# Designs tried in a protein design run: designed miniproteins, single chains, continued (4). Part 87

Each design is a single chain, and the fold is of that chain. pLDDT is the mean over its residues in the fold that is shown.

## One batch from the design tools (miniprotein)

Design m15016
Fold by ESMFold2-Fast:
Parts: C-alpha cells; structure tokens; sequence
Structure m15016 (fold): chain A 105 residues (1-105)
C-alpha cells in the first residue's frame, strides 16, 4: 500500500462518514471509526490502530482476524470490519460468513 493509496482511502472514508451522518447514527459512528483507522494507518500511528482494532472487536464484534490485520495497518481490513459490523446489525448471515472466510484467507 503506497502513501497515495492511503490518502485516497482516507478521502473516501471521510466522504462515507459524512454521508452516513445524514442517514443512521450507528452507520455514522462506524464510518467515523473507519476514518480514524485510515488516518492512523496513514500517520503510522500504531498505538491508535491498536485502540481502533480493539474497539471494533469489543464494541462491534469484529473478528480477531480482521482486528489483527488492522493493527498491521491493513486499511482494506477496516472496510471489511465495517461491512462485517453492518452485516451483523442487519442479520445478513451469508455476508457475515463470507467476510469471516475472506479475513482468514
């Protein structure tokens, strides 16, 4: 992942957080956590990434496999965590299983 890729991911995360703020408080909070995670990855802030990974795991039930990848600075795992939290909230069991399988691979 290049610095330019991370900067683009941060811009997209900011846009998604702003859009979510207008629709659903849960989605807005989730989008803000993802934005903070991308920003921490861009800045190389390992301590902040650990905090965000732990919050996603403990507060939103995100799998440990995704949390480990987030701690390593994998911003794609942040998107996976967001999709997982949303799928669980909606009761989309097929999406939950698919994301868990992808996280383990």
Amino acid sequence: MTKEDLERALEEARRQAEEARETDPFVAELAELIREGVEAALNGDEERLEEIAERLRTELGVPEALAERIREGDVAALDGAAQYALARRLGDEAAVERIEAAAKA
Scores: mean pLDDT 76

Design m15017
Fold by ESMFold2-Fast:
Structure m15017 (fold): chain A 62 residues (1-62)
Amino acid sequence: MAELEAELARERQRILELFKKASQAVKDYPKNPEKAKAELDKIRKEIDEETQRVVELQAALG
């Protein structure tokens, strides 16, 4: 337990926050579908990047 575990917890929290942003973008979809889709695409990329970071941290811990 360690700086790595703290970093993993932070990355997991960040992923949860990104899912909350995605939920908000979905709710805003009817107002501007094109903008909402672009925002969702951006959030998906950020989730992918954070997920890759989690994998790296888990490998470092294992």
Scores: mean pLDDT 80

Design m15018
Fold by ESMFold2-Fast:
Structure m15018 (fold): chain A 130 residues (1-130)
Amino acid sequence: MVTLDFHVAPSQAEADELLRRLVREAARRARETGGYAAGVSGSMASVGDWASREGLDHYGASGAPEDAAGLEAVFDEAVARAADAPEVYLVAGADTLEEGENLLRALRRAAAALAARGQDAHVSVVATQP
C-alpha cells in the first residue's frame, strides 16, 4: 500500500514543529512494525537533526529542479536501505511549497518502487507556504 501526505505550514516554525512530530511518529511506527524510517531534508535542514535524535537514517536532497539527479540517487539509496522491511516511513521537509511539491513527486516514485517489492510505503512531506 502507498500513503502520501502533503502538509503546508504557514511559517518555518510551524513546519519545523510538525516535522519534529512526524519524524518521532515515523520512528515509533518503524519500531512497532519492524519497519524502516528515514528523514529526507530538502531545503529544511532541521529534518536531519530530528532524524538523528530518533536514531534514524537521514538523506540530504534538494527539491530544486537542477538537483533532480541527486534527488533520485538519494531516494534510490533510501529504497535500498529499506531492504525487506514490511513498512517504510519517509518524512521530508521543504522551505517552499514548490520544493515540497517536487519532493512529493520524487518520493511518490520511491514509494511506487517499495510497493512493487510488496512493502507498505508511507510518505509525509511538509512545505512552508511562500
Scores: mean pLDDT 78

Design m15019
Fold by ESMFold2-Fast:
Structure m15019 (fold): chain A 90 residues (1-90)
Amino acid sequence: SMEALERLEKLYEEAKEILEELEKLLKSEDRSKETILRVIGLALRAIGIIIEAELIKEKYKDDEKIQELAEKTIEIAKKALEIAKEILKK
């Protein structure tokens, strides 16, 4: 549906913004308590995006555009989680 595509587009843009911010935080090497709490918050939001995108993907199994955009959204959010994990290991 058009509404599901619009929601996925918003989730995709948010996932990209989260990834960009986490990549900047990784490069900054700032590991202050404030930065660590922010990284945790961004990671939790990325998990929320994955769950919502997978639920939309499950509801619209026969919609090729929804399947493709949901998969892209999930992949970007998973990449963001890997960056967050790298920051939190240090």
Scores: mean pLDDT 89

Design m15020
Fold by ESMFold2-Fast:
Structure m15020 (fold): chain A 111 residues (1-111)
Amino acid sequence: SKLEQLRQEYDDLVQQLIDDGEYRSVARVHEEAARIYREAGDKIESYSDSFEAEIASSMYYIAAGVHRAISRHYSKYETPVTPKAKELEERAIEVYREYVELETERLIKEL
């Protein structure tokens, strides 16, 4: 599916950054992923006061917390950001934003 393809592309891009030792870029990707999930969770919460919407938004806030924790872990490494790392970072953020937005849209349609 489109969601599986986007998730795989994101996972591959983040893994490439890790393999290259580009830990500052990994930290930045996860910090932005945390923001994306927080914004999507707020959107779900604003859509409906249903129990299902409350659980869904809570799960998104948990995902944001996990990404923030990963970002904090990788931010401990003082590595320079290369132009290649910057390109992979920006692509990973773009792909993950599309992934979360599509997942959120599908979820809201079922609420």
Scores: mean pLDDT 89

Design m15021
Fold by ESMFold2-Fast:
Structure m15021 (fold): chain A 89 residues (1-89)
Amino acid sequence: MNTLTLRLAAVDEDVYAKVKVEVFDAQGNLLASYESERVKVKKGESATVEFPLEGLPPGTYTVKVTIELYDENGTLLKKFTFEFQATLT
């Protein structure tokens, strides 16, 4: 079983983080989409979010991660999107 593990660290303030992960093949086809629940990350602490990458054959994939940070009232503070390549063996 392949698992994507993301570690979120809150440096400046308490936040609620929501993480979306999209996995694309080499042709740009969306193969899998995962979304976390809102995870509270306290200032100076870290939280781990795990996504099981089941059913994917060995190969190189493009992984797109979107992280949304909210306050306790559900107000969106920040949104980050980044992409990287992951090789599954």
Scores: mean pLDDT 77

Design m15022
Fold by ESMFold2-Fast:
Structure m15022 (fold): chain A 88 residues (1-88)
Amino acid sequence: GLEKAKKLLEEGRKAMENGDYETAARLFIEAAETVLSLPNPTKEQITLAAEAVLGAVRAAKMANNPDLIQKAAELGKKIYEKAEASGL
């Protein structure tokens, strides 16, 4: 749930600071997927997932990894759809 997603987001930020962009992208993707796996994510959880997606896109681009860029973009679309459905 929320605690797992928060921990993954923090670990992704640390990986980003260390220049480990591929690890950062994967951690941010996992944080967003953790929220998307919830049946009824809260607005707070959706907002956290949106932050994770932005981090994932940035990290994937820095890593020059097209598969991670594509996955992050697809997650961004899914988070946007949930945010819109939630009135965000």
Scores: mean pLDDT 85

Design m15023
Fold by ESMFold2-Fast:
Structure m15023 (fold): chain A 71 residues (1-71)
Amino acid sequence: SKEDYYQTVKFMLDYLLSRGRISEEQKEILLERVRKWLDENPNATQDQFSALIRETVRLIEEGRVDDELVP
């Protein structure tokens, strides 16, 4: 469900934040983007979601959050 995916992302980002790998601002940006993407893609697969999150985190670490995070 969308709630399960959102909760998984939140937990993952909290972990990354605790490790100093992302900022609170980057966490909020990612969560908003993910929520919107899930709303537009109700049949997203678990595997596709996991792959997108890994790539999105890398983009955030590179400071490219102003560009498209999730198409």
Scores: mean pLDDT 73

Design m15024
Fold by ESMFold2-Fast:
Structure m15024 (fold): chain A 73 residues (1-73)
Amino acid sequence: SAEELREELERLEEEGIKLIEERKDLSEEEREEAIKVLRGEAEKIRELIDEGKLEEAREMIEQLRKAIEELKK
């Protein structure tokens, strides 16, 4: 459902921000830019959910999940 996708997106956005903030190998400017990009992608996904484009939203959530997995490495 749309609500389930919103909840998953919120969780992924929060997780991604925390992981970026913990990246000691990145400068403060690099972390700020990465967080800005993450928030921008989350906003695009929210717009897709609002438009009822749930399949496109799921695809972008999957891409976001993969990007966050890279941050864990």
Scores: mean pLDDT 84

Design m15025
Fold by ESMFold2-Fast:
Structure m15025 (fold): chain A 68 residues (1-68)
Amino acid sequence: MSDEELIEGVRKFLESVVETAKTLSPARRKSLLAATRTYLAGLAATMSEEAQAEVDALVEEMEAEVRR
C-alpha cells in the first residue's frame, strides 16, 4: 500500500470516528478517542517518517473537530 493510500484511509477512518464521537456520551467519546489513538500509534510504528507526520496532523484535526 502506498503512503498516499494509507493516509487517505486514515483520513476516512478519522472522519467516521469524529461523526460517531459526536453522537456518544462524554465517557464513550473518551473511550473511542483513546482506542483510536492506540490503534494509530501501533500503525504509525510501521510507517515512514513523513507518513507519521501526516497521520499525527490528521489526529490533531480529529480532536479539534470533536471539540467544536
Scores: mean pLDDT 78

Design m15026
Fold by ESMFold2-Fast:
Structure m15026 (fold): chain A 82 residues (1-82)
Amino acid sequence: EKEEIEKEKKSLLAAAEQYEELAERFEKEGEEELAKLYRKVAEKLKEAAENEDDPDKLSEIMQEAQKEILDAIAKLEEEKKK
C-alpha cells in the first residue's frame, strides 16, 4: 500500500519535471500560453505528490493533467488548420 502510494507520487513528480522542461521549450518558441499551461499542470502534480496519500486520487490527478494538456494541444492544432 505505502509502496503503491510512493510509486504514484514518483510518477507525478517525473511528469511534473517533464512538463517543466516542455514549458521552458515552449517559452523559447514563443508559445506563451502552452508554457503557462505546462507550468501550471507541473505545479498541480507537485502539490498532489506532496499532499495526497490516496493512490487512486493521485492516478485521477495525473489523468486530469494529461487531459488538460491534450485539450490544449487539440485547440492549437485546430487553429493551425486555418
Scores: mean pLDDT 79

Design m15027
Fold by ESMFold2-Fast:
Structure m15027 (fold): chain A 66 residues (1-66)
Amino acid sequence: DPAFETPEGQKEAMAFLSKHYPLSELSRVTGLSGADLLKLLYADPSKIELSEEQRRLLREAYLATK
């Protein structure tokens, strides 16, 4: 499983979810804003700073899809 506490693990989880959901659904599934989704998909890991709640939601979405 991805290391959800790290930007690299967060990017891995989002890359996995992007294979299972169209981009328009990713915001609904993860609870993340479009801006945060774009950062997880395309930004350098150093630019990613998710809150504890956002990391929890990402983990829940990943585990529900896996």
Scores: mean pLDDT 82

Design m15028
Fold by ESMFold2-Fast:
Structure m15028 (fold): chain A 93 residues (1-93)
Amino acid sequence: HHMSIDELLEEFEKKLRSAKTPEDIRNIVKEFVEKFRELMKGLSEKEKKEAAQRFYDRLLEVLDELVKQGKITPEEAREILDYVRKEIEKLLE
């Protein structure tokens, strides 16, 4: 992939904000977790932890806004965050 972490996070946020349904949001999250997994393969342990934190923080911020907009429920946002946290933990092992 030719994307930097910054470019990936920008595209991720843009796609999440344009999503219309909870299913679209879940699918976008899964897609970007996979893209992020690939980008992390060449990084040092410190860079992986920093990148993972940035990914999680961006997702948390955008999901909070999507809940406020009524695009997803607080419960759906929590389920997505739990999924991403578990996937990130596996990547850092």
Scores: mean pLDDT 84

Design m15029
Fold by ESMFold2-Fast:
Structure m15029 (fold): chain A 102 residues (1-102)
Amino acid sequence: MLSSMDLTVVTTYLTLVGMSAEVMIELRKQGINPETDPTFLELLRLLKELQGLIDQLDAAGNLAAVQDILDEVNEILNDYAKGKLTIDQVIERLKALIDRYS
């Protein structure tokens, strides 16, 4: 009994994990240790906060807000992966997204 809502939750989790993995790989290529990098630790904090916000919106039945957040997170991830955004710009976009729905 896998519902479309269960797929949305799994997709959200995988998208957020994928973003942290991409950033981690890029930092390691630059010789930066992600585990001690303040910028990477701030990214992980924001991704945790965003997951909590998505869970609250989903529990409230606000599927339109959940979908909007997922679409924007996927766009941020794609732009970062294509080299269009720096990690600092990713952090600022995630902060703005959280502020919009908090």
Scores: mean pLDDT 75

Design m15030
Fold by ESMFold2-Fast:
Structure m15030 (fold): chain A 82 residues (1-82)
Amino acid sequence: SMVDRVVANLERAAAEGMSAETLLTAFLSELRTLGKEYPEVREEIEKLARELRERAAGASVEELVRLMKEALQRVDELVKRA
C-alpha cells in the first residue's frame, strides 16, 4: 500500500542518517501532491500537513517518523472515504 511504501522509505532514510528537516520537507511535499490528486479532501490534508509541521518543531528523527506514520494513517482514511 501507499502507507507501507512511505513508512518503509521513512524508516530507511532515518536509518541512513537523513536529517529531520529533510525528512519533513520530503513528506510535506508528498502530502501536497496527494491534496492535488484528491481535491475533495485537500483541505483536510492541508490541515494535517500544518499540524505535522507545528508538532515537528524541535522533534527528534524518531518522534518525527512516529508523527508521520500517524499523519499517513489519517490521510489513507481520508482518501478511502473520497
Scores: mean pLDDT 79

Design m15031
Fold by ESMFold2-Fast:
Structure m15031 (fold): chain A 95 residues (1-95)
Amino acid sequence: AAAEAARLAEAEERARRGLLEAGEIVNTKIGDQGDELPTEELIKAIERAIELLEEAIEGYRGLLPVRPEVTRPLIERLEGEKKLLEEKIEELKKK
């Protein structure tokens, strides 16, 4: 139905926005300012990026019944990126 198509488009747009915000945090706070940030602020920035990646993953999971062959690889990639950020937090907490 047309209403179903609109709902899916909204979920995809929400996931896209989450990905863009996560990318901005990674590039700006972790990449460009990582060495200048206190450890607590750096951990907080990474945790925010993880939260936004989780939002994007949930958005794509909502699309999985409709486009599984396209959506599943995207979810797996995002979960991989999330795992790398979680490992970075563990590294920072160890120091």
Scores: mean pLDDT 75

Design m15032
Fold by ESMFold2-Fast:
Structure m15032 (fold): chain A 110 residues (1-110)
Amino acid sequence: MEIRVEAKRGAPTRTARAEVDGYLIELIAEPAKTGDYGYVHLAARDEKTGLSTSAQVESDGEGKYVARLEGDRVVLSNEETGEEMASIDLSVPLSSPEASTKNPKKVKGK
């Protein structure tokens, strides 16, 4: 799997999608506006469980971006620099970080 978007100043938001092994992968590039940062979003959804995760990276919103499957990991890179910007690991359950959040087990009055 490999999907690309190009962000251009003054252009509308660009979206690319692919399906791989029951996952829906979406890559969204939102160009920078005057006084604002641009954003690149990588999202993955497991179509069997309905669980999803996403990563958002601040940038100028301009440039060429690529998301590709490397083993069990979807990697977002800047195509011109080769810089890895974000990744989503498909070998772990999507949205599992909340399950490991520490909850206070004790109510101590005083």
Scores: mean pLDDT 71

Design m15033
Fold by ESMFold2-Fast:
Structure m15033 (fold): chain A 90 residues (1-90)
Amino acid sequence: MDPEIEKKAKEEAIKFLKLLSQDVNDVDAARQALEEVRKIVELKPSQDLLNATLIAVAVALSIARSKNAPQEVIDALEEAGDLVAKAANE
């Protein structure tokens, strides 16, 4: 992998993790997290980074469900998880 692509993917992953730490009722933050996941997937990063992102999304989704987050937040996190899972299986 190109070192520049790997660096950009890591930067997007850091942004994604920060967005996931937002209030679970913040629909805009959840949608922003989904958008950052799309950017990570588009960069075609290492399998390790994709797996780490998938775990982070799964943890965030579990927390959101446990706190009865709005359905829009759950939907955005589920879509993010599906995008990463599909990329990781390639």
Scores: mean pLDDT 75

Design m15034
Fold by ESMFold2-Fast:
Structure m15034 (fold): chain A 50 residues (1-50)
Amino acid sequence: LSAEERAHLYRLLDNAAADQGRGLSGEAYYRSLPADTRRAVEEAVRRQFS
């Protein structure tokens, strides 16, 4: 991911964590995801920027 794609991904996950009542930053939430799930969300972000 580019720096901009990564920032956008972390922001989306930060919002998702807040919506789910989780006390996690977007970066921490991303790091907690299984490798396949992380790959899937990276793909989704890339599709938005392409």
Scores: mean pLDDT 78

Design m15035
Fold by ESMFold2-Fast:
Structure m15035 (fold): chain A 63 residues (1-63)
Amino acid sequence: SPLDKFTVDQQLFTVDSAIQSYKLNPEDEKLKQQIKKVSEQMLKSDDEKVKKKAKEMLELLES
């Protein structure tokens, strides 16, 4: 995965930027699908901080 080459901080920054974009445009289906795909990939990470962030993202998309 492209994310495997990023540091934990870079992964978290990318996700935070995507969350902010989604909150401003909750009807953006392409952004929603992209966030879901990234979150599902992050759930497979060995890093607990990354996994926690992925769960928060998926919960946001379900609300």
Scores: mean pLDDT 73

Design m15036
Fold by ESMFold2-Fast:
Structure m15036 (fold): chain A 72 residues (1-72)
Amino acid sequence: SLAELFRRIAESYEAGAEVTPDPELAEKLRSLAEKARQIAEDLENGKITPEEAQKRLKELVEEDKKISAELK
């Protein structure tokens, strides 16, 4: 399901936060994980539509790109 996809995305960000030695990067990754988890919960509770979830995914990808662009 789409909610399961977002849970997997959240788990991936949590795993990244756990293994990184950079505490600032860890906090940014945890923030992305929380956003993904919230989308999953909102989908399961019927608070948002699958179309809105897809829009939220695009926003999440944009935030991910900004974080990646700041890393050198």
Scores: mean pLDDT 83

Design m15037
Fold by ESMFold2-Fast:
Structure m15037 (fold): chain A 73 residues (1-73)
Amino acid sequence: MEPSEEARRKFEEAVRHIRQGDVDGAVRALLEAGRLAGVSEAAEGVAEKVRELMAQGRRDDAIAAVRALERDV
């Protein structure tokens, strides 16, 4: 399914929060994007991955995980 404009904006919001080092903001935006795109369970899995990658300082990999989920919807 193609993501709505609202879901895409929330995926971009998650990426912005990752760039800022805001884990809580990134997870919140990503979970909202997943609900809007109808992939809440997949978004929860990616949110866990994002928390792990950001804890390791791997922000580019965290962004890649968000982008991979966005491409799958």
Scores: mean pLDDT 84

Design m15038
Fold by ESMFold2-Fast:
Structure m15038 (fold): chain A 61 residues (1-61)
Amino acid sequence: SKSAEDALAAAREAAADGATTLAAALVGIQYFSGAEKEEVEEAAREAGVSLEEALRRAQQL
Protein backbone atom coordinates (compact mmCIF):
# COMPACT_ATOMS: atom_id res chain seq x y z
CA SER A 1 0.00 0.00 0.00
CA LYS A 2 1.00 3.67 -0.16
CA SER A 3 1.04 4.03 3.62
CA ALA A 4 4.75 3.30 3.69
CA GLU A 5 5.55 5.96 1.10
CA ASP A 6 3.31 8.50 2.80
CA ALA A 7 4.96 7.82 6.16
CA LEU A 8 8.40 8.36 4.68
CA ALA A 9 7.32 11.65 3.13
CA ALA A 10 5.93 12.83 6.46
CA ALA A 11 9.06 11.71 8.30
CA ARG A 12 11.27 13.73 5.97
CA GLU A 13 9.17 16.82 6.54
CA ALA A 14 9.26 16.37 10.31
CA ALA A 15 13.01 15.86 10.46
CA ALA A 16 13.93 18.63 8.03
CA ASP A 17 17.03 16.49 7.48
CA GLY A 18 15.24 13.28 6.56
CA ALA A 19 18.16 10.88 6.75
CA THR A 20 17.91 9.85 10.41
CA THR A 21 14.13 9.97 10.63
CA LEU A 22 13.72 7.82 7.52
CA ALA A 23 15.29 4.86 9.30
CA ALA A 24 12.86 5.23 12.20
CA ALA A 25 9.94 5.61 9.82
CA LEU A 26 10.86 2.35 8.07
CA VAL A 27 10.70 0.49 11.37
CA GLY A 28 7.40 2.14 12.28
CA ILE A 29 5.82 1.24 8.96
CA GLN A 30 6.86 -2.39 9.28
CA TYR A 31 5.44 -2.80 12.79
CA PHE A 32 2.83 -0.06 13.10
CA SER A 33 1.02 -0.27 9.75
CA GLY A 34 1.91 -3.91 9.14
CA ALA A 35 3.73 -3.14 5.94
CA GLU A 36 5.20 -6.18 4.25
CA LYS A 37 8.79 -6.61 3.13
CA GLU A 38 7.97 -5.48 -0.40
CA GLU A 39 6.26 -2.34 0.86
CA VAL A 40 9.29 -1.42 2.95
CA GLU A 41 11.53 -2.30 0.02
CA GLU A 42 9.79 0.18 -2.25
CA ALA A 43 9.68 2.84 0.46
CA ALA A 44 13.42 2.44 1.06
CA ARG A 45 14.12 2.75 -2.65
CA GLU A 46 12.02 5.91 -2.87
CA ALA A 47 14.00 7.35 0.04
CA GLY A 48 17.28 6.32 -1.59
CA VAL A 49 18.23 3.73 1.02
CA SER A 50 19.34 0.15 0.41
CA LEU A 51 16.66 -2.35 1.38
CA GLU A 52 19.06 -4.82 2.99
CA GLU A 53 20.87 -2.19 5.03
CA ALA A 54 17.74 -0.28 5.96
CA LEU A 55 15.99 -3.40 7.21
CA ARG A 56 19.04 -4.67 9.09
CA ARG A 57 19.51 -1.39 10.92
CA ALA A 58 15.81 -0.90 11.48
CA GLN A 59 15.41 -4.36 12.95
CA GLN A 60 18.35 -3.73 15.28
CA LEU A 61 16.61 -0.66 16.63
Scores: mean pLDDT 52

Design m15039
Fold by ESMFold2-Fast:
Structure m15039 (fold): chain A 107 residues (1-107)
Amino acid sequence: FNPKTVEEYKKKLEEILADPEKYDNEQSAVDALVLLGMLAIYGKTDEAVKYAEKLKPLIEKYKDSPLVRVTALSVAIVAEQFGRLDDVLKVLEAASKELAEYVKSKL
């Protein structure tokens, strides 16, 4: 665990939030899900939930993308290996209830 890594994840999420037009794309939704999941795995679940709520418009727009869906599922599988599955599912639900239900249906 490196405190600088947590701050780097937050900085990247803030960059996405600061320029929604530039980051209005599928890859940014994928990147956001990975960063949110990593924050939850690092024990920063409450902060990840707050970022997920702010990123909801981006994640909801791309929630039906196969790449976004497989990314959310992959993050949940990784979180299970670290004993953080419930934390990541909480973050996914804050970003998109439909995406969280999709992930739960595949576990």
Scores: mean pLDDT 88

Design m15040
Fold by ESMFold2-Fast:
Structure m15040 (fold): chain A 69 residues (1-69)
Amino acid sequence: STLAEALAAAERLVTEHGMPREEAELLVMQWVLSRHANEAQREELERIDRHGGEEEGAEALRRFYEELL
């Protein structure tokens, strides 16, 4: 399960590398989306990266990640 694998990876980043949980979860969501995002999701993420703030980017990552599940 992609969700279970992503959650396990985030937990390892927290426990093994001392990364804050929210940052670990966002990093893993970015990784999953880099491999599995469709063209429209990728274009929207690129637009937000150029013109949007960090909060808008985090919300888009969560939304698109949920759409993959």
Scores: mean pLDDT 72

Design m15041
Fold by ESMFold2-Fast:
Structure m15041 (fold): chain A 80 residues (1-80)
Amino acid sequence: MLSEEEKKQIILAKLAEEMIKVYRDGLAAGLSVEEIRKRLTEKAEEILKKNGLSDDKDFVEEAERIINLLVKEAERRRAA
């Protein structure tokens, strides 16, 4: 059976993977930076809520970090 620590690591990896997928799909679909941010935020909230982590400060901060990094990259690609 997975330990609590192993479960947290799996959730963190899945969060990062799903967020990167949303970012890539949004770019491929020609979505605006604002729409990409919205979809990233919705996906992060969905994953955190599903895993009971909406109030976990470390996971919330990591989700915000991933959103900000991917939005900045989307802005850079749209500006080119």
Scores: mean pLDDT 81

Design m15042
Fold by ESMFold2-Fast:
Structure m15042 (fold): chain A 118 residues (1-118)
Amino acid sequence: SEKEKIKEFLDEVIRILRELAERFAGRHPAAVDVLRKIIEQLEKLKKEIDSMTPEEAREKALAFVAGVVQTLRHLADELAGRDPELAQAVREAMTRIVELAEKYFPDDPAVRALRAAL
């Protein structure tokens, strides 16, 4: 179903963010806290999907992911001079998230906006 597809998409985004948080562990505790809060918000959204229409679920999921990409951009910019390896890892995570959105929702104008924001 469309809702199962949206939940699967959110699970894949959460997986990318968990991998990224592990790379920050022990090095940048403030960045780990930001990533954990985003993961918590995405897990909460995933639980709310069944109470929404498929259209509402997709719109809300893509809007949240747009916010995630924006937050990751700010993290990458902050890290660029301090930890260029982790800044690059954040940029790679952003690209992976946009590629997931394109895979799951190739026809959605919100996904084209995500690509343009990279």
Scores: mean pLDDT 89

Design m15043
Fold by ESMFold2-Fast:
Structure m15043 (fold): chain A 97 residues (1-97)
Amino acid sequence: SPRVEELLRRVEALLEELRRATDEERRAKLAEEIVELLEELKKLATPEDKPRILKLIEEAIELLTEALNRATDPEVILRLIAALVRLIGLKLELESS
């Protein structure tokens, strides 16, 4: 699907931005955008797309965990925790499908 390929490219670009982000507010915003796009990908995904989406979810979990370890602002910490919970839930749903 052209839309699935576009969303995959957008997630990959945002993950790259998250790796480079030095500001914790920017990291929280990027994390939230990544989660929203991955949730959209799950809705559109065929079984053939699942391995690629799972890989992106795993990369996102790793990067959000790193961002959480560096976070100092309580609001940013809560936003990153919320995003991580959503990603873990999404991973579990995809693995059980």
Scores: mean pLDDT 90

Design m15044
Fold by ESMFold2-Fast:
Structure m15044 (fold): chain A 66 residues (1-66)
Amino acid sequence: DKIEELLKKINDFLKKVKEMQEESKRYIAETDRRIAQATPDERAKLLAERKKWVEEMKKKMQEFVK
C-alpha cells in the first residue's frame, strides 16, 4: 500500500529529524565553545568545517525525503 509506505516514510523522517536536531544542538554547542577559545585562523577552519557538516546534513535530509 503506497499510502502506508508514505506514512511510514514520513514517520521515520520525523524521528530522524528529531535525532539530527539533538545531535546538531550538541555539535553546535561544542563547536561554539571551540570557536570562542580559537585563534582567528582556527576559527575560520572551524566555521568552514561546521558549514560543510551542515551541508552534508541537508543533503542527507533531502535524500531521505526522496
Scores: mean pLDDT 79

Design m15045
Fold by ESMFold2-Fast:
Structure m15045 (fold): chain A 82 residues (1-82)
Amino acid sequence: SLEELRAKNQAEVEERIKRLKEIEDKYPGVSPIAMKAGGDVDKVEEEVERWKKRREEFIKRYNALLESVQKTLDELKKLLEA
């Protein structure tokens, strides 16, 4: 059972390392210090989720800006035709 516990712990460590590499590959700007300091994977994942949320807000704002520009052009066209 000690060998089973070691195998389980090693598998968990390998899985966490794999997850950290995947995060690093997708989000190279996420804190490398936390990863080098023995990697609190949960903390890094929370930071990635916050970054994703901010990215989604940027995309939403960008789309809203495009819609606003289109609306302004439509309003300008109506005024020019009036």
Scores: mean pLDDT 68

Design m15046
Fold by ESMFold2-Fast:
Structure m15046 (fold): chain A 83 residues (1-83)
Amino acid sequence: LSEEQEQEVKEAMALMAISVLKHTKPSEDPEEEYKEVKKALDLAKSSGNKELVERAIEAAEERAKRASPEVAEAIKKAIEEFK
């Protein structure tokens, strides 16, 4: 509604996506994980909040460490393409 409320919604959406990356188990499907990571990175960028972008990248990197090798490669690809 207001500019402030729109900004709060964008930041909340980014935080929710980052929370999914941090607190859920990685899927066994590389394509699904690529999409989830890309979604979180895109939402963080769209918020305009640089701290959320950094948190999204960190969450994605940590998620890759917890994933199977094929899924980890898909996650890393999403991070590399994000720039």
Scores: mean pLDDT 85

Design m15047
Fold by ESMFold2-Fast:
Structure m15047 (fold): chain A 55 residues (1-55)
Amino acid sequence: AINTEYQEALKLPADKRTLFRQAAGLNPAVPTDQAAFDTLSPEQKLAALEKLRAT
């Protein structure tokens, strides 16, 4: 599930989390949480995860 993948992404090293936040359109300097991710559209969530996987 996409929410499970988001929770797994939060466990990544700081560098990878920063890239995930940038790909999701979030501020990379601000800590993110599930609620912030949940405000994204399904399309934005998939795009963020796809970019994270590509790097």
Scores: mean pLDDT 62

Design m15048
Fold by ESMFold2-Fast:
Structure m15048 (fold): chain A 61 residues (1-61)
Amino acid sequence: SREELVAEIRELIAEIERLTGDKENAERLRQLADWLDEHGGEAELRQLRAELKRAVEELRA
């Protein structure tokens, strides 16, 4: 569902914040996610989730 997708995106942003310590970047990503939730489609949210999953994987490498 859209709610589950947005929740997963928020969890991934929190993980990126924990891994990087970059609070400003995390806040910008949350603002983007909120904007896409209000104005974008599910495809844009799925794309953001995929990009954030890739970022987490790279940060753990």
Scores: mean pLDDT 86

Design m15049
Fold by ESMFold2-Fast:
Structure m15049 (fold): chain A 55 residues (1-55)
Amino acid sequence: ATAEIAALTRELVAKLAEIQEQMKTSNDEQRALLRAKMAELVAEAVERETALAKA
């Protein structure tokens, strides 16, 4: 429902902010891994939001 979707959005934003902070002290290889992690988190959030919207 709407409350669950809002909670997932807030969780995603918080996790992305943490990764952005990690990027400030990361080398190019670490930044590439962090970008991949961000993409995975976004994909998982979209899938979870879609499942909640259908449930």
Scores: mean pLDDT 79

Design m15050
Fold by ESMFold2-Fast:
Structure m15050 (fold): chain A 98 residues (1-98)
Amino acid sequence: MVEKAVLEIQLDESASPETKEELFRAVEHKAALLPSVKVEVDLESGRIVVTSNRVEDILEVAELVKQLAQRYPELTVKLKIKTFGPEDVEEEEVIKVE
């Protein structure tokens, strides 16, 4: 039994460079506070992949992204969470700000 969580964050082309930088910085800062979390950032594609063996840490990063998306009325962010525990659970959530 392996408990592992992966969060994929994808920003749409409609996101401004300023919004992308703010979101990337916030995720990196949050990840630095969570020792179990590893972050891979692809600025060109607007994609961030967050990996941890603690689901709670992944959910904290996802909540931060949701809160940031709510501050930008025209920002669309796609969050995909995969959790592997005693039973395989895959959850995909798309966040749209209006």
Scores: mean pLDDT 70

